# Designed miniproteins, single chains, continued (5), part 58

Each design is a single chain, and the fold is of that chain. pLDDT is the mean over its residues in the fold that is shown.

## One batch from the design tools (miniprotein)

Design m18122
Fold by ESMFold2-Fast:
Structure m18122 (fold): chain A 74 residues (1-74)
Amino acid sequence: SPVDEALRYLQKGDEALKEGNYDEAIEWFEKAVELAKDDPAVARFAYRQLAEAYEKKGDTEKSEEYRKIADELA
């Protein structure tokens, strides 16, 4: 399912994030968000991960934006 694929992409993004490959992590998390568009819980987690990746990259503005999106998801 799209959600199962999103969860796999979230795992790949987390692996990249742990290795310090922030741009690669962002790419995986963006793909996860697209697949999880109709699943608020998975989308919320993906947006939180995007916020974390942008924060580690030093992009505070994008990090805050994605945290706000995640907090708005029910």
Scores: mean pLDDT 87

Design m18123
Fold by ESMFold2-Fast:
Parts: sequence; structure tokens; C-alpha cells
Structure m18123 (fold): chain A 73 residues (1-73)
Amino acid sequence: TEHLRKALKIATENGDEETARYVVLAIVLYQQGKLEEAIKYAEKGLELSRKNGDEETAKYLEKGIEEIKKELE
């Protein structure tokens, strides 16, 4: 989603390469229609952003995860 792309930009600008790698993987999996796996890796990025005090990346990841969960039916 757009929110995952914003999270990726912020994590990259902050030099948080580990969070950025999880967000990239979540975006790729989402584009492949692998929604459950996309959520799993986005949640890993969310935990890292929270532990690192990156509240802005965390907020965009929370929104992206909720949007993908709405697509799971």
C-alpha cells in the first residue's frame, strides 16, 4: 500500500537498513498477492521501528498493516 512505501522512505532516510529491508520484502510480497506473508514482514519492521524509537515509520507501518488485513477475506 501507499503507507508501506512511505514507511520505506522514512526508514531509508533515517539509515535504518534492517527495518527498510523488512518493509521492501513486505511490499514485494503484497505485489505478489501474498498478503499474510506481507503482514508478517511488515509487523517485523514495525517491531524494529518501535524499538529504535522511529515513531513516524511505526505509524505508517501500522496503517499499511491494517489496510492489508482489510483485504484478507
Scores: mean pLDDT 86

Design m18124
Fold by ESMFold2-Fast:
Structure m18124 (fold): chain A 61 residues (1-61)
Amino acid sequence: RVAELIAYVRTSPAIPVGFRDALVRLVRAHRPTKAQLDALGAAIKSGDPAAIEAAVAALRA
């Protein structure tokens, strides 16, 4: 669910506050599948901004 992904983004210690706002907006604009949710979750846990950006771009596509 979108709400679960938003909560995940907000609670992840790997994501700085400024980055979190942009990610939350993208998640709200695009409804992810569970596979995309898992991919975004993995990217968020990695703390790699490039991986997070790639996962978010997949949500837009």
Scores: mean pLDDT 67

Design m18125
Fold by ESMFold2-Fast:
Structure m18125 (fold): chain A 70 residues (1-70)
Amino acid sequence: MSVEELAKSLIEAAKRTLEDLKPRVSDKELKEIGDLIAKQSESYLKQAGASKEFVEKTKKEILEIGKEIL
């Protein structure tokens, strides 16, 4: 799997998870979960050899998805 494919998979998984959780948890809990997913995604991308710039861009996309779902 390329770094780009990994990032797309992480973004898609984050979106599905946050959308599924939104009706079942508080906005505060959803934000905390979104922050955790972003941190874990950063770790996975770094392990896969992604550049710092690419990691930060993907992390921001995940955080923006969480913000839009809230």
Scores: mean pLDDT 82

Design m18126
Fold by ESMFold2-Fast:
Structure m18126 (fold): chain A 79 residues (1-79)
Amino acid sequence: AMDEAIDRVLEAVAEAAKKYGLTPEQAVALSRAGIEGIDAGLDPDTVIAIVEQVAKEAYDKGLSAEEIRQRALELMAAA
């Protein structure tokens, strides 16, 4: 169900935030982008992979919450 897909995405964001030390603002931006991906009909496993990639890029490159949102939406549009 869509609710189960959203729960999986939120769990993935929480794990990625813990792993890469994301701020609450960054985690919220990534959560919102992930939910938008599910609402757009993307496969949950694809959305989770994008969440993990963007969280890592945020850690490696020092992305802001806005840059995280932009990057996640870019990757989701390409999926």
Scores: mean pLDDT 85

Design m18127
Fold by ESMFold2-Fast:
Structure m18127 (fold): chain A 75 residues (1-75)
Amino acid sequence: SLEEGAEKSAEALVKGAEAGLEEKVLETLEEDAKLAPPEASEKLEKAVEALKAGDLEKAKEYAKEGALLAGKAEL
């Protein structure tokens, strides 16, 4: 489902950051935010801020919300 897809994407993102790919993950989130509709972009920007702060749980939550909103808004 759309929600399950968003969850898996957010989980993969956190796993990537834990594996030492934080900068690559950050770049991906920033690019996604740039291409996303405003509501999704806002959540993805919050995920970027959380990741920069080292808060992987918040980063995962915001990334999931952003992906779900982007999907609902005409993906």
Scores: mean pLDDT 78

Design m18128
Fold by ESMFold2-Fast:
Structure m18128 (fold): chain A 78 residues (1-78)
Amino acid sequence: LPDYQKALEYKKQGKYEEAADYFSKYGERTKNPIYYIKAGLYYEKSGKFDKAIQYFNKAKELGYTKLADEYIKKVKEK
């Protein structure tokens, strides 16, 4: 299965860290910042706050600056 479908499969199983890993791979392949945002959100859901911030920063580097900064701020306020 392609990385995106694997991410959706793990999400349905509540395996958020694994879902995030596959969204991050899909973001790397497509260079689409939205998938780095998805990876960050699922790392946050799995309690992996440092990885969440890492992938929000990758989305920011690809021009998704406003929403990535908003998500980073929310994680750091926890």
Scores: mean pLDDT 84

Design m18129
Fold by ESMFold2-Fast:
Structure m18129 (fold): chain A 55 residues (1-55)
Amino acid sequence: SMDDRISEVELRMQQRIEELTATERSKLSPEEFMKKLMEIAKEMWEEIEKIKEEA
């Protein structure tokens, strides 16, 4: 279902954020870290919108 596909995207993006935090937070400036978080958020939003368009 569409809801299942959206949930999968959300879970995948949460995992990416957790990995970014664990591996990169201490290596990146706060500014670069925020930029990467925004990129992940944009990807999640775009994938969800694409799923909705297919419905």
Scores: mean pLDDT 81

Design m18130
Fold by ESMFold2-Fast:
Structure m18130 (fold): chain A 66 residues (1-66)
Amino acid sequence: MSDYQKVFTAAAGAYIDARQTQSDEQAKQAAYDAAKKKGKELGLSDSQVQKAFDDAIATVDANLAG
């Protein structure tokens, strides 16, 4: 997977997991924290991490809408 896809997957996974036990706002925070951690591990810029996070949240939310 690309580094972008790794951050995206980490954010999406954290968001989906956190939503099972926490509010949507807390789940978004967990997703952002996961994205930052993975982005730092991979040496990505803050803008790349933000984009992957935003795209992950949008994708998960769109899947819920059908």
Scores: mean pLDDT 82

Design m18131
Fold by ESMFold2-Fast:
Structure m18131 (fold): chain A 68 residues (1-68)
Amino acid sequence: GTKDKLQELKDYFSSDPDITATLVGDDTLTISGNLTPERLIALALQVIGDYPDLAVTLSGNTLTISAK
């Protein structure tokens, strides 16, 4: 289910010391940290490619991942 995919992504991204991954309300994952715009775009494209049923939004320095 979506929550299991978001938990998997949180655990994956939390292994990177430059990334802060936070679950919000059990249905949304936010990604922030010491990331350049280029890295944020690369991460967004990776998630879209691997999880096409998830919605990905980039706003400022934060990536938001949720169910479509």
Scores: mean pLDDT 81

Design m18132
Fold by ESMFold2-Fast:
Structure m18132 (fold): chain A 56 residues (1-56)
Amino acid sequence: VESDRERGERLLAEGKERLKTATNRNEIISGIGLVLRGIGLITQAELEEERARRQA
């Protein structure tokens, strides 16, 4: 099963690739959305990992 961190890193990479090939505003906004979603998932995964470590 793909972890939230792995999924977030994948979305971040996809967003960066889309931004490199973006030619209009809508494509740029879409790429930024993927980057933000990726960062959000990575941050959530890090918080859950931190919580698990502190409760272990």
Scores: mean pLDDT 79

Design m18133
Fold by ESMFold2-Fast:
Structure m18133 (fold): chain A 78 residues (1-78)
Amino acid sequence: SEDEKQAESLLKRARELIEQARAEPNPFDREVLLGVAELTAAVIIAVDKHKTSPLAQKIRKKAEELLDEIVAEAERLR
């Protein structure tokens, strides 16, 4: 549905924020970018908890995996 397309678009934007964080020389600005990416993924998970469709479950798992990637990236940057 359109909602699932919007969620996939938000996942793409979160990944773009991670890439921006990797290229960001200022450590404070990097943390801000990663924080926005984390919030974006968390919102997708929260919204999709109300949906029982297989597609919504798949999108939620992708967002959960993205959160793990963000945590790992934050640990690397320290």
Scores: mean pLDDT 79

Design m18134
Fold by ESMFold2-Fast:
Structure m18134 (fold): chain A 57 residues (1-57)
Amino acid sequence: SAEDEAALEGLRKAAERLDELSPVERAVLRHEAEYVLATSDDPELRALAREILARLA
């Protein structure tokens, strides 16, 4: 969906800047990735969210 495509683009851009994010921004990104895993069934979006959470761990 257009919503899933927008979310995918947003998370991809955040992942590219992950090492530049503040602790607060990292916490927000973690919450966003967790929300994706709770609400989305899109396999690409879920894979990216899992990758982001692994990098934040």
Scores: mean pLDDT 82

Design m18135
Fold by ESMFold2-Fast:
Structure m18135 (fold): chain A 58 residues (1-58)
Amino acid sequence: TVLDRDSAIALISRAVGADPNVLDAATKAAITGFQTASGLAADGVVDDATIAAMNRDL
């Protein structure tokens, strides 16, 4: 995908850092989509495996 993943990572980091309850449907969908593309469990949670997959794709 040509989706700007750097922007997605920044948005996810900001949302999680500000308030874990402010994860809206769009942010959760973006996380789930990336997890599916990376072959991870699509639970919408940014864990170490998700972060490692993002960094490896950079």
Scores: mean pLDDT 61

Design m18136
Fold by ESMFold2-Fast:
Structure m18136 (fold): chain A 65 residues (1-65)
Amino acid sequence: SAEEYYKKGLELEKQGKLVEAAEYYDKAILLDPTFKEALEKYKEVAEKLGDEEGVERAELVGEAA
């Protein structure tokens, strides 16, 4: 479920595995584009990674949902 992917992302982020955390937050968003917590966490991690395209994508998904 989207919640399970989100939880896995949180665990990976705690381990400093930001790229893997972003991948799991992205999977959560793909299952539920209205999952605000996953969108916020994805944006936060993408910003930490310097992924400008990822940040823009998350903002567009949030507007569409």
Scores: mean pLDDT 79

Design m18137
Fold by ESMFold2-Fast:
Structure m18137 (fold): chain A 62 residues (1-62)
Amino acid sequence: MSLEELLKKIEEIGKNPKSLEEARKQLLEIVSTANEELSGKDAQIVVDKAVEVLKELEKRFA
């Protein structure tokens, strides 16, 4: 899976979250995939985007 595909999946999770818990689980799975399949630099981009989306979702569910 490419960097672009993982970033797109993160955006989709951010747009249509079923719950904060489900979104967190899905974001963790994407981060795991990035760490396995991407270079350290590209994996860090995915992690940073996942953290950004998680913070936005936490505000939405507050």
Scores: mean pLDDT 80

Design m18138
Fold by ESMFold2-Fast:
Structure m18138 (fold): chain A 59 residues (1-59)
Amino acid sequence: AMAEELATKAREKGYEIGKEDAERQGLSPEEIQALAERYAKSGEKVGKNAAETVAELRA
């Protein structure tokens, strides 16, 4: 479904941004993973909400 695809892409982008941000700060590998996962979850939520809004506008 389009909503799942948007959520997946948003999650992947969030993970990438979080990882790069943590690496730039010189955090430990464990802290890099924790921050990347936090950004990924945030991105996934935004992607799902965006897809739901588009579906409502088309209904």
Scores: mean pLDDT 77

Design m18139
Fold by ESMFold2-Fast:
Structure m18139 (fold): chain A 69 residues (1-69)
Amino acid sequence: EKREEALKYMVEALRRARELDIAGQWDEARRVYEEAYKKATELLGPEEAKRVFDEASREVARELQAANA
């Protein structure tokens, strides 16, 4: 299923971008982010890609909250 594939890819990419950002590798973090968003847009179109991005962002944020709780 295209949406589930895109969501999984986006979550993995956002986790990687977060690790790179924390490590101070901002240019590489931005690249990972841009490639993930582009791939989601190609698979689902821009509107659904935005929803998938928002959903993945919430999941990654939840992981960060859980790690600090």
Scores: mean pLDDT 78

Design m18140
Fold by ESMFold2-Fast:
Structure m18140 (fold): chain A 81 residues (1-81)
Amino acid sequence: SMEEAEAEKKKGEEALKAGDNKAAAEHYYKAGLLYEELGKLEEAAEAYRKAIELDPSNEEARRNLIRVESEIALEHMKRFL
């Protein structure tokens, strides 16, 4: 749900405030997955970017970001046509 996605984002923010970049990256990644499931592609992309920034080794987050950015571009193309 949107509430679960926001909760994961908040957990990421709290972990980041505590200096736990690894935990923060994991929470942002989970938020991205939840936003993507809800079709909130812009929010998903933002969360995945934050996860990659905090943990560059997360290949799944990078792969998911590429997919989500492609979906955003496709939606913009449909609106242009």
Scores: mean pLDDT 85

Design m18141
Fold by ESMFold2-Fast:
Structure m18141 (fold): chain A 56 residues (1-56)
Amino acid sequence: KAEELVKQGEKALAEGDYDTAWQLYSQAESLGGSIPADLSAQLTAYMEEKYRQQRA
């Protein structure tokens, strides 16, 4: 369920597992779930950093 995916994503973020958190939040959104803005911002910052390094 979307709420369970959000909770699992929060746990992954707390453990520093941003890739897992990104996957879980993406699935939650596809199911119509709501993701807290603060958590979404943290993931966006991480993904931008990751892709900048990949393109360097």
Scores: mean pLDDT 73

Design m18142
Fold by ESMFold2-Fast:
Structure m18142 (fold): chain A 95 residues (1-95)
Amino acid sequence: SLDELEKKAIETLNELFKAVDAGDYERADELIDELGKIVEEIQKFIKESKNKKDRFRAELLLGSIDVALATLEKVLGPDSPVARRLRELRDRIAK
């Protein structure tokens, strides 16, 4: 369900922020992979949903994820391998 995807996205983003703050880049990479799966499920929900309101809610969720990832990129800086992975995920959201 969309509510379950939203909860998973928020929980995964919170863990990702904590991992980055702690310098745990191995954990951050794992969480980016998990977030990538959540993004794919949200994108599938948008494509398959016939409910205009549900599609709009899912698109807003993707936008919120993108903003959070952009914030982490700024914290990490351009030379970070983790920041590069965040950019790649953001590019997938923008499509």
Scores: mean pLDDT 87

Design m18143
Fold by ESMFold2-Fast:
Structure m18143 (fold): chain A 80 residues (1-80)
Amino acid sequence: SLEDKLREAVKELRKLLEENGVLTPLTQKILDTAENGDAAQRLAALRHLLERLKNDPSVPEEVIKKAEEAYRLAEQLVAA
């Protein structure tokens, strides 16, 4: 399901952020909303996170791609 795919993508994103040393307290709070919020809250949280990650030159491309994947899944859930 889209819900299961989003849950998995957010978990993988959290792991990548942690492994790359960019999991900050603010990023953790945004990810908590992406996991536990309603569909609109999850979409807004992932949009906010993706914009922050794209503006940080220290963030690897693999992290940005995973955030983009999670964001697209959240968009699909809101549209469903």
Scores: mean pLDDT 85

Design m18144
Fold by ESMFold2-Fast:
Structure m18144 (fold): chain A 65 residues (1-65)
Amino acid sequence: GAMAEEYRKAAEKGIENAKKYLEEGKGATAATSAWQARKSALKAGDEELAKEAEELYKEGVKAAL
């Protein structure tokens, strides 16, 4: 449905942003972006995208410590 497509696009943008924030050394910001992307991916029903976002969240948390 249209909502699933919107959530998928939101998740893709969140993942892209999280990757850029990690490259910039902004671990806490990357983790926040990745966590929101994971929520959007789950609402879209895209488990693979949610898994990618979860891995980025873990990397962001590690970088923030």
Scores: mean pLDDT 87

Design m18145
Fold by ESMFold2-Fast:
Structure m18145 (fold): chain A 69 residues (1-69)
Amino acid sequence: VEVPDSTIEELIAEVKAYYGLPDSAPVTPQLLSDAYGLARHRLGIPPGPPVSFADLAQLRAALAALLAT
């Protein structure tokens, strides 16, 4: 299952808004990790061990795996 770019951008935008950051704020590994945690929380999945992402491609793959289960 592939995750659309719009879904990833929406999650990132929501995390930025939660921290009071502008849309122009840089996408950091921490922001990517928070976006993944937000997706898990919204699906009612309990917190797991911390996961770090170096880039958007890693986040996309993790979200695709999450949505496939």
Scores: mean pLDDT 74

Design m18146
Fold by ESMFold2-Fast:
Structure m18146 (fold): chain A 55 residues (1-55)
Amino acid sequence: SELSEKLEEFMELSLEEQEKFIEELKKYAPDTPENKKLLEYMESVLELEKRLEKA
């Protein structure tokens, strides 16, 4: 799916690039249900990766 493809691309980014990408989406992306869902998933992935880095 398109959502899965966007998430896979996001996961290939560094943690710093992922944070910047999320901030850009929050500022400039249209407030649609699809973008909200994508943003939630991206934030969840970033949170998980940060927790794994601390372990």
Scores: mean pLDDT 78

Design m18147
Fold by ESMFold2-Fast:
Structure m18147 (fold): chain A 60 residues (1-60)
Amino acid sequence: MVGIYRVIKDQPQLLPTMLALKKGDIVEVLRVVNENFWLAKNLKTGETGYVGRSALEKIE
């Protein structure tokens, strides 16, 4: 679901298309791509990439 999410666990950049995320980062989910991965923008860095659904908690 699109919206603003808090990162609840660290996510390393395992692929060039993924976002590197730290617990406490805020991301805007732009698109739900599949069950496991969503397209998001890290609001701290401005970088866009894929994030694991399990690393995120919706706040807006």
Scores: mean pLDDT 78

Design m18148
Fold by ESMFold2-Fast:
Structure m18148 (fold): chain A 105 residues (1-105)
Amino acid sequence: EGIEEGREGLELGRKGVELGKAGDGLEGGRLAVEGGQEAEEAAEIALKTGDKEAAREALEGGRAAAEGGLAAAKAAKDRKALALGIAGALRGAGAEFLAELALGK
């Protein structure tokens, strides 16, 4: 379960980066938000189950969503696109934090 969500977060986040760099802040931001949500779900599953593979996938997905959100925010032409980019970046960063906790020390 969490592994698939983490991988989806990674794919969506990477596409968010690609679209943001191409100047499509609105669509890039939407994908970054979706990627961040998937990565957050993966991280929460990893925390609940102790699944270290789900935690690693959530970490990669969260990083990609955070990068995608930032790229989308930079490309934003209006407030809605900017808000989506920022939301994606924050969700991705939150997923990274939770995933690092799930990986432990």
Scores: mean pLDDT 86

Design m18149
Fold by ESMFold2-Fast:
Structure m18149 (fold): chain A 60 residues (1-60)
Amino acid sequence: MKKIDDEEIELALAIMYATLLAKSAGLSPEEVARKVRELMRKNGFSEEVIEEAEAYARSL
């Protein structure tokens, strides 16, 4: 089992929160992806990780 990193935890939380927000607020997948990207960028994630999370949000 790999060590739990803050980055992986925050990525999982960001995706979960964005998915919940999209479902409850009726936001489009594009708006959710934008919010996820902005949140992760402000928290200092690498561009690669941000792009991965954005892709997941868009696939909602």
Scores: mean pLDDT 66

Design m18150
Fold by ESMFold2-Fast:
Structure m18150 (fold): chain A 74 residues (1-74)
Amino acid sequence: QAQQFEQLGQQALAQGNYQQAGDYYRQAGDEYERQGNLQKASDYYQKSASAFIKAGNYSQAIESGKRSQELRLK
């Protein structure tokens, strides 16, 4: 499931669908966090934040970026 969201995010990013890419990368982060893979979860929340910045969705970018940072402090 996490890998599936990763692939969907990469697909959306390649198509310039930045909002959708951000949503998929956030879902990948959520799934990696549930699996206890905090490093990958942090990485995908950061990719999500970057995609949301490209989409102009700064509120979701801030949320994903903060989540990434929180996991790096554990």
Scores: mean pLDDT 85

Design m18151
Fold by ESMFold2-Fast:
Structure m18151 (fold): chain A 64 residues (1-64)
Amino acid sequence: SAERTLELARRFGQSLEDLEASLREGLARNPDSAATLEALALVLERLGRHEEAREYRRRAEEAK
């Protein structure tokens, strides 16, 4: 789950910015990954980028 991915990143000291970069790289390889889109939306929400987070959440729902 997206929440689990964020919890693991926090536990291992990974920054939200580093996680965003990794998720965007993953999305470039698989643009229809609902799990990656959900995780990216969650990271963007935590970064305060609420409009972008909402758009990725919508895309994740459509990718299911």
Scores: mean pLDDT 80

Design m18152
Fold by ESMFold2-Fast:
Structure m18152 (fold): chain A 70 residues (1-70)
Amino acid sequence: PLSDKELLDELESVVKDSAKKLPKEYAEKLMKKFEEIRKKFLAGEISFEEAKKEVEKVADEIEEELWKEE
């Protein structure tokens, strides 16, 4: 199994790659939400599976906001 650091590093890499494809405002929102999720995971409040699901939910919310602005 991967260590907590390795799991976070992989999740952060995915989030950063997604942010590169977004307008600055949405990229900043995604990164801010990821930091909140990261803090919860490091505090032991959520599992890695839950953290991953929260990141997916934030990405979906950003896509919905982008669609609503058009």
Scores: mean pLDDT 76

Design m18153
Fold by ESMFold2-Fast:
Structure m18153 (fold): chain A 75 residues (1-75)
Amino acid sequence: SLMDQTSAATLTRIEGVGPELARALIAAGYTSIAQVAAASVAELQTIPGIGPETARRIREGARALAKAEALAAGP
């Protein structure tokens, strides 16, 4: 769907997230960078193919992007 395609493109902006991981995240209900940034490492590890190190990397990348977007949108 259009929403799924937009979400996949958005999630691939996270360092370490390729198209396959983006699809896995969407299938698990993560459709935005903010949702990934808010997820715990344990929650991300429930997704098939995501181990502890991958979960930490994805979360940190999502948090970095969320912070950068917040700073760019500042007054």
Scores: mean pLDDT 76

Design m18154
Fold by ESMFold2-Fast:
Structure m18154 (fold): chain A 61 residues (1-61)
Amino acid sequence: DLKKKMEEYLKKGEELSKVSAKDGLVYGAKGVQLGKQYGEAEGKKAQEYFDKLKKKIEQKL
């Protein structure tokens, strides 16, 4: 169930980014990888979510 795992990793990345930028990025990147494995549309959606997460992390620096 790649789609469910993608969503779980993306959400985990966002939650972890609140306490650890490194952990948030690791889980977010895994979510994008899983989305790309599922299909082009889900990969794009996962990448957009991860890009928003990276922007939030950068704003805290």
Scores: mean pLDDT 79

Design m18155
Fold by ESMFold2-Fast:
Structure m18155 (fold): chain A 99 residues (1-99)
Amino acid sequence: MIHITVALKNIKTGEIKVFHIEAETLEEAVEQAILEMGAWMTKNKISPEDLEVVIVSSAELSEEQKKRIESLNFKKLTLHSAEFESIEEAEKFAIELIS
C-alpha cells in the first residue's frame, strides 16, 4: 500500500489543509492526490500560485511524477519520500515543513 500525505497552506490566509491518500500503486496515489488538491482548490476558489504545498510519499516519486506535480505551478512545493509508523506522524511532519 502506498501512502501520500499532502499539506496545503494558503499563503494569503495562513489556512492549512491536510489530507491523506492510500492506493495500491504509486501512479494511482499520485493521481488521487492531484485530484484531491484540485477539488479543494476549486471548492475554496484558491489558485495554485497562492499555495505552499508539502507532499510526503511512502515511495520515491519518479522524475515524470515530480514534473507532473511541479507543472501545477504552486508558489512553493516540497516533495519528500519517507515511511512513517502512522498517518498522524506523516501529517505532523508535513505540517512542520510548511510552518
Scores: mean pLDDT 86

Design m18156
Fold by ESMFold2-Fast:
Structure m18156 (fold): chain A 55 residues (1-55)
Amino acid sequence: MLSEEELEAAAEAARLSIEGKATGEEAVRMVQERTGLSRERAEAAIVEAVARGAA
């Protein structure tokens, strides 16, 4: 369901959140702005990126 581009955006946002450079809400917003996904889908993309080992 998620494209490689959407997962890449989510992985970047997840890394920034883990590093303390973005809040969880900021991470979701970054994914939405880059990909055009809804909030719900952006949240799912971040969860998937973390499951794939985004650090």
Scores: mean pLDDT 77

Design m18157
Fold by ESMFold2-Fast:
Structure m18157 (fold): chain A 90 residues (1-90)
Amino acid sequence: SLRLSDEEAERVYQTALDLIEKAKEAFKQGNKSEAARYLTAAGIAATLLDLSGHREKAAEVYRKIAEVYEEMGDTETAERFRKLAEELEK
């Protein structure tokens, strides 16, 4: 299994949060495609956190990705990411 130290996981988590903020900024500027690209990268970071056992950090990132997709009007993608977060929060 892939393992990240707590410090490595914190760096991945902070990178994911930065990507989400970049997605929000891109959307605010009208660039939905760039926003989706940043959210995809944040989702990869969340998957890495999940696979390394950092489930709480992964769930938080998935939830924040869902919030941005909802703001973008992509309700179907937002629901998918909410389900990923809920599964990890069991």
Scores: mean pLDDT 89

Design m18158
Fold by ESMFold2-Fast:
Structure m18158 (fold): chain A 60 residues (1-60)
Amino acid sequence: SAEVEAHRARVERAEKAIQTLKELRDKAPPSVKEAYDNGIKLAEKLAEEHRARVEALEAQ
């Protein structure tokens, strides 16, 4: 379904964002690492929420 496909696309985008943020964090000065860590945690939470929605929709 279009809804399942949309949520899967959101998971993929979040996973790519997490990879990019981790790479940028490694190169970042200490003063901004916490901001990247917060961004990574938010992206991980969003990916988890979209995965849960895919599972719920597929269980129907």
Scores: mean pLDDT 84

Design m18159
Fold by ESMFold2-Fast:
Structure m18159 (fold): chain A 59 residues (1-59)
Amino acid sequence: MSEAERERARAELERAERELEELKREKKEAKNLSVEEEIGLTLRIIGLEIEIELLRSRL
């Protein structure tokens, strides 16, 4: 892997980890989510967890 590819992968990982923490906080702090909104947040969290795992496997 080139230095540029490694730096890009690290930047993508940091972004994805920040987004995951924000979504987890949003879900925890939300007091009046509809069932649809709760499902949407859960799916986004799962998607980010998969993305993070794939990025970690590339580093």
Scores: mean pLDDT 80

Design m18160
Fold by ESMFold2-Fast:
Structure m18160 (fold): chain A 64 residues (1-64)
Amino acid sequence: SEEDRKAFSERLRAALAEKGLTPQQLAEKTGLSFQTIADWVLGKRLPSEEELKKIEEVLGVKLR
């Protein structure tokens, strides 16, 4: 839902800020495209379970 996308966007932005990482650096560390991460940050879509696992491993925090 739109609410889920917004909530995820807020959690992802907070995690990036806490870890001192940019969306581009997260893309580089996970092997995911910058556009994919940008879409999550903008609340346009949600990650798949596999994508979620990759970003949680890099950030060291749960986002769900």
Scores: mean pLDDT 85

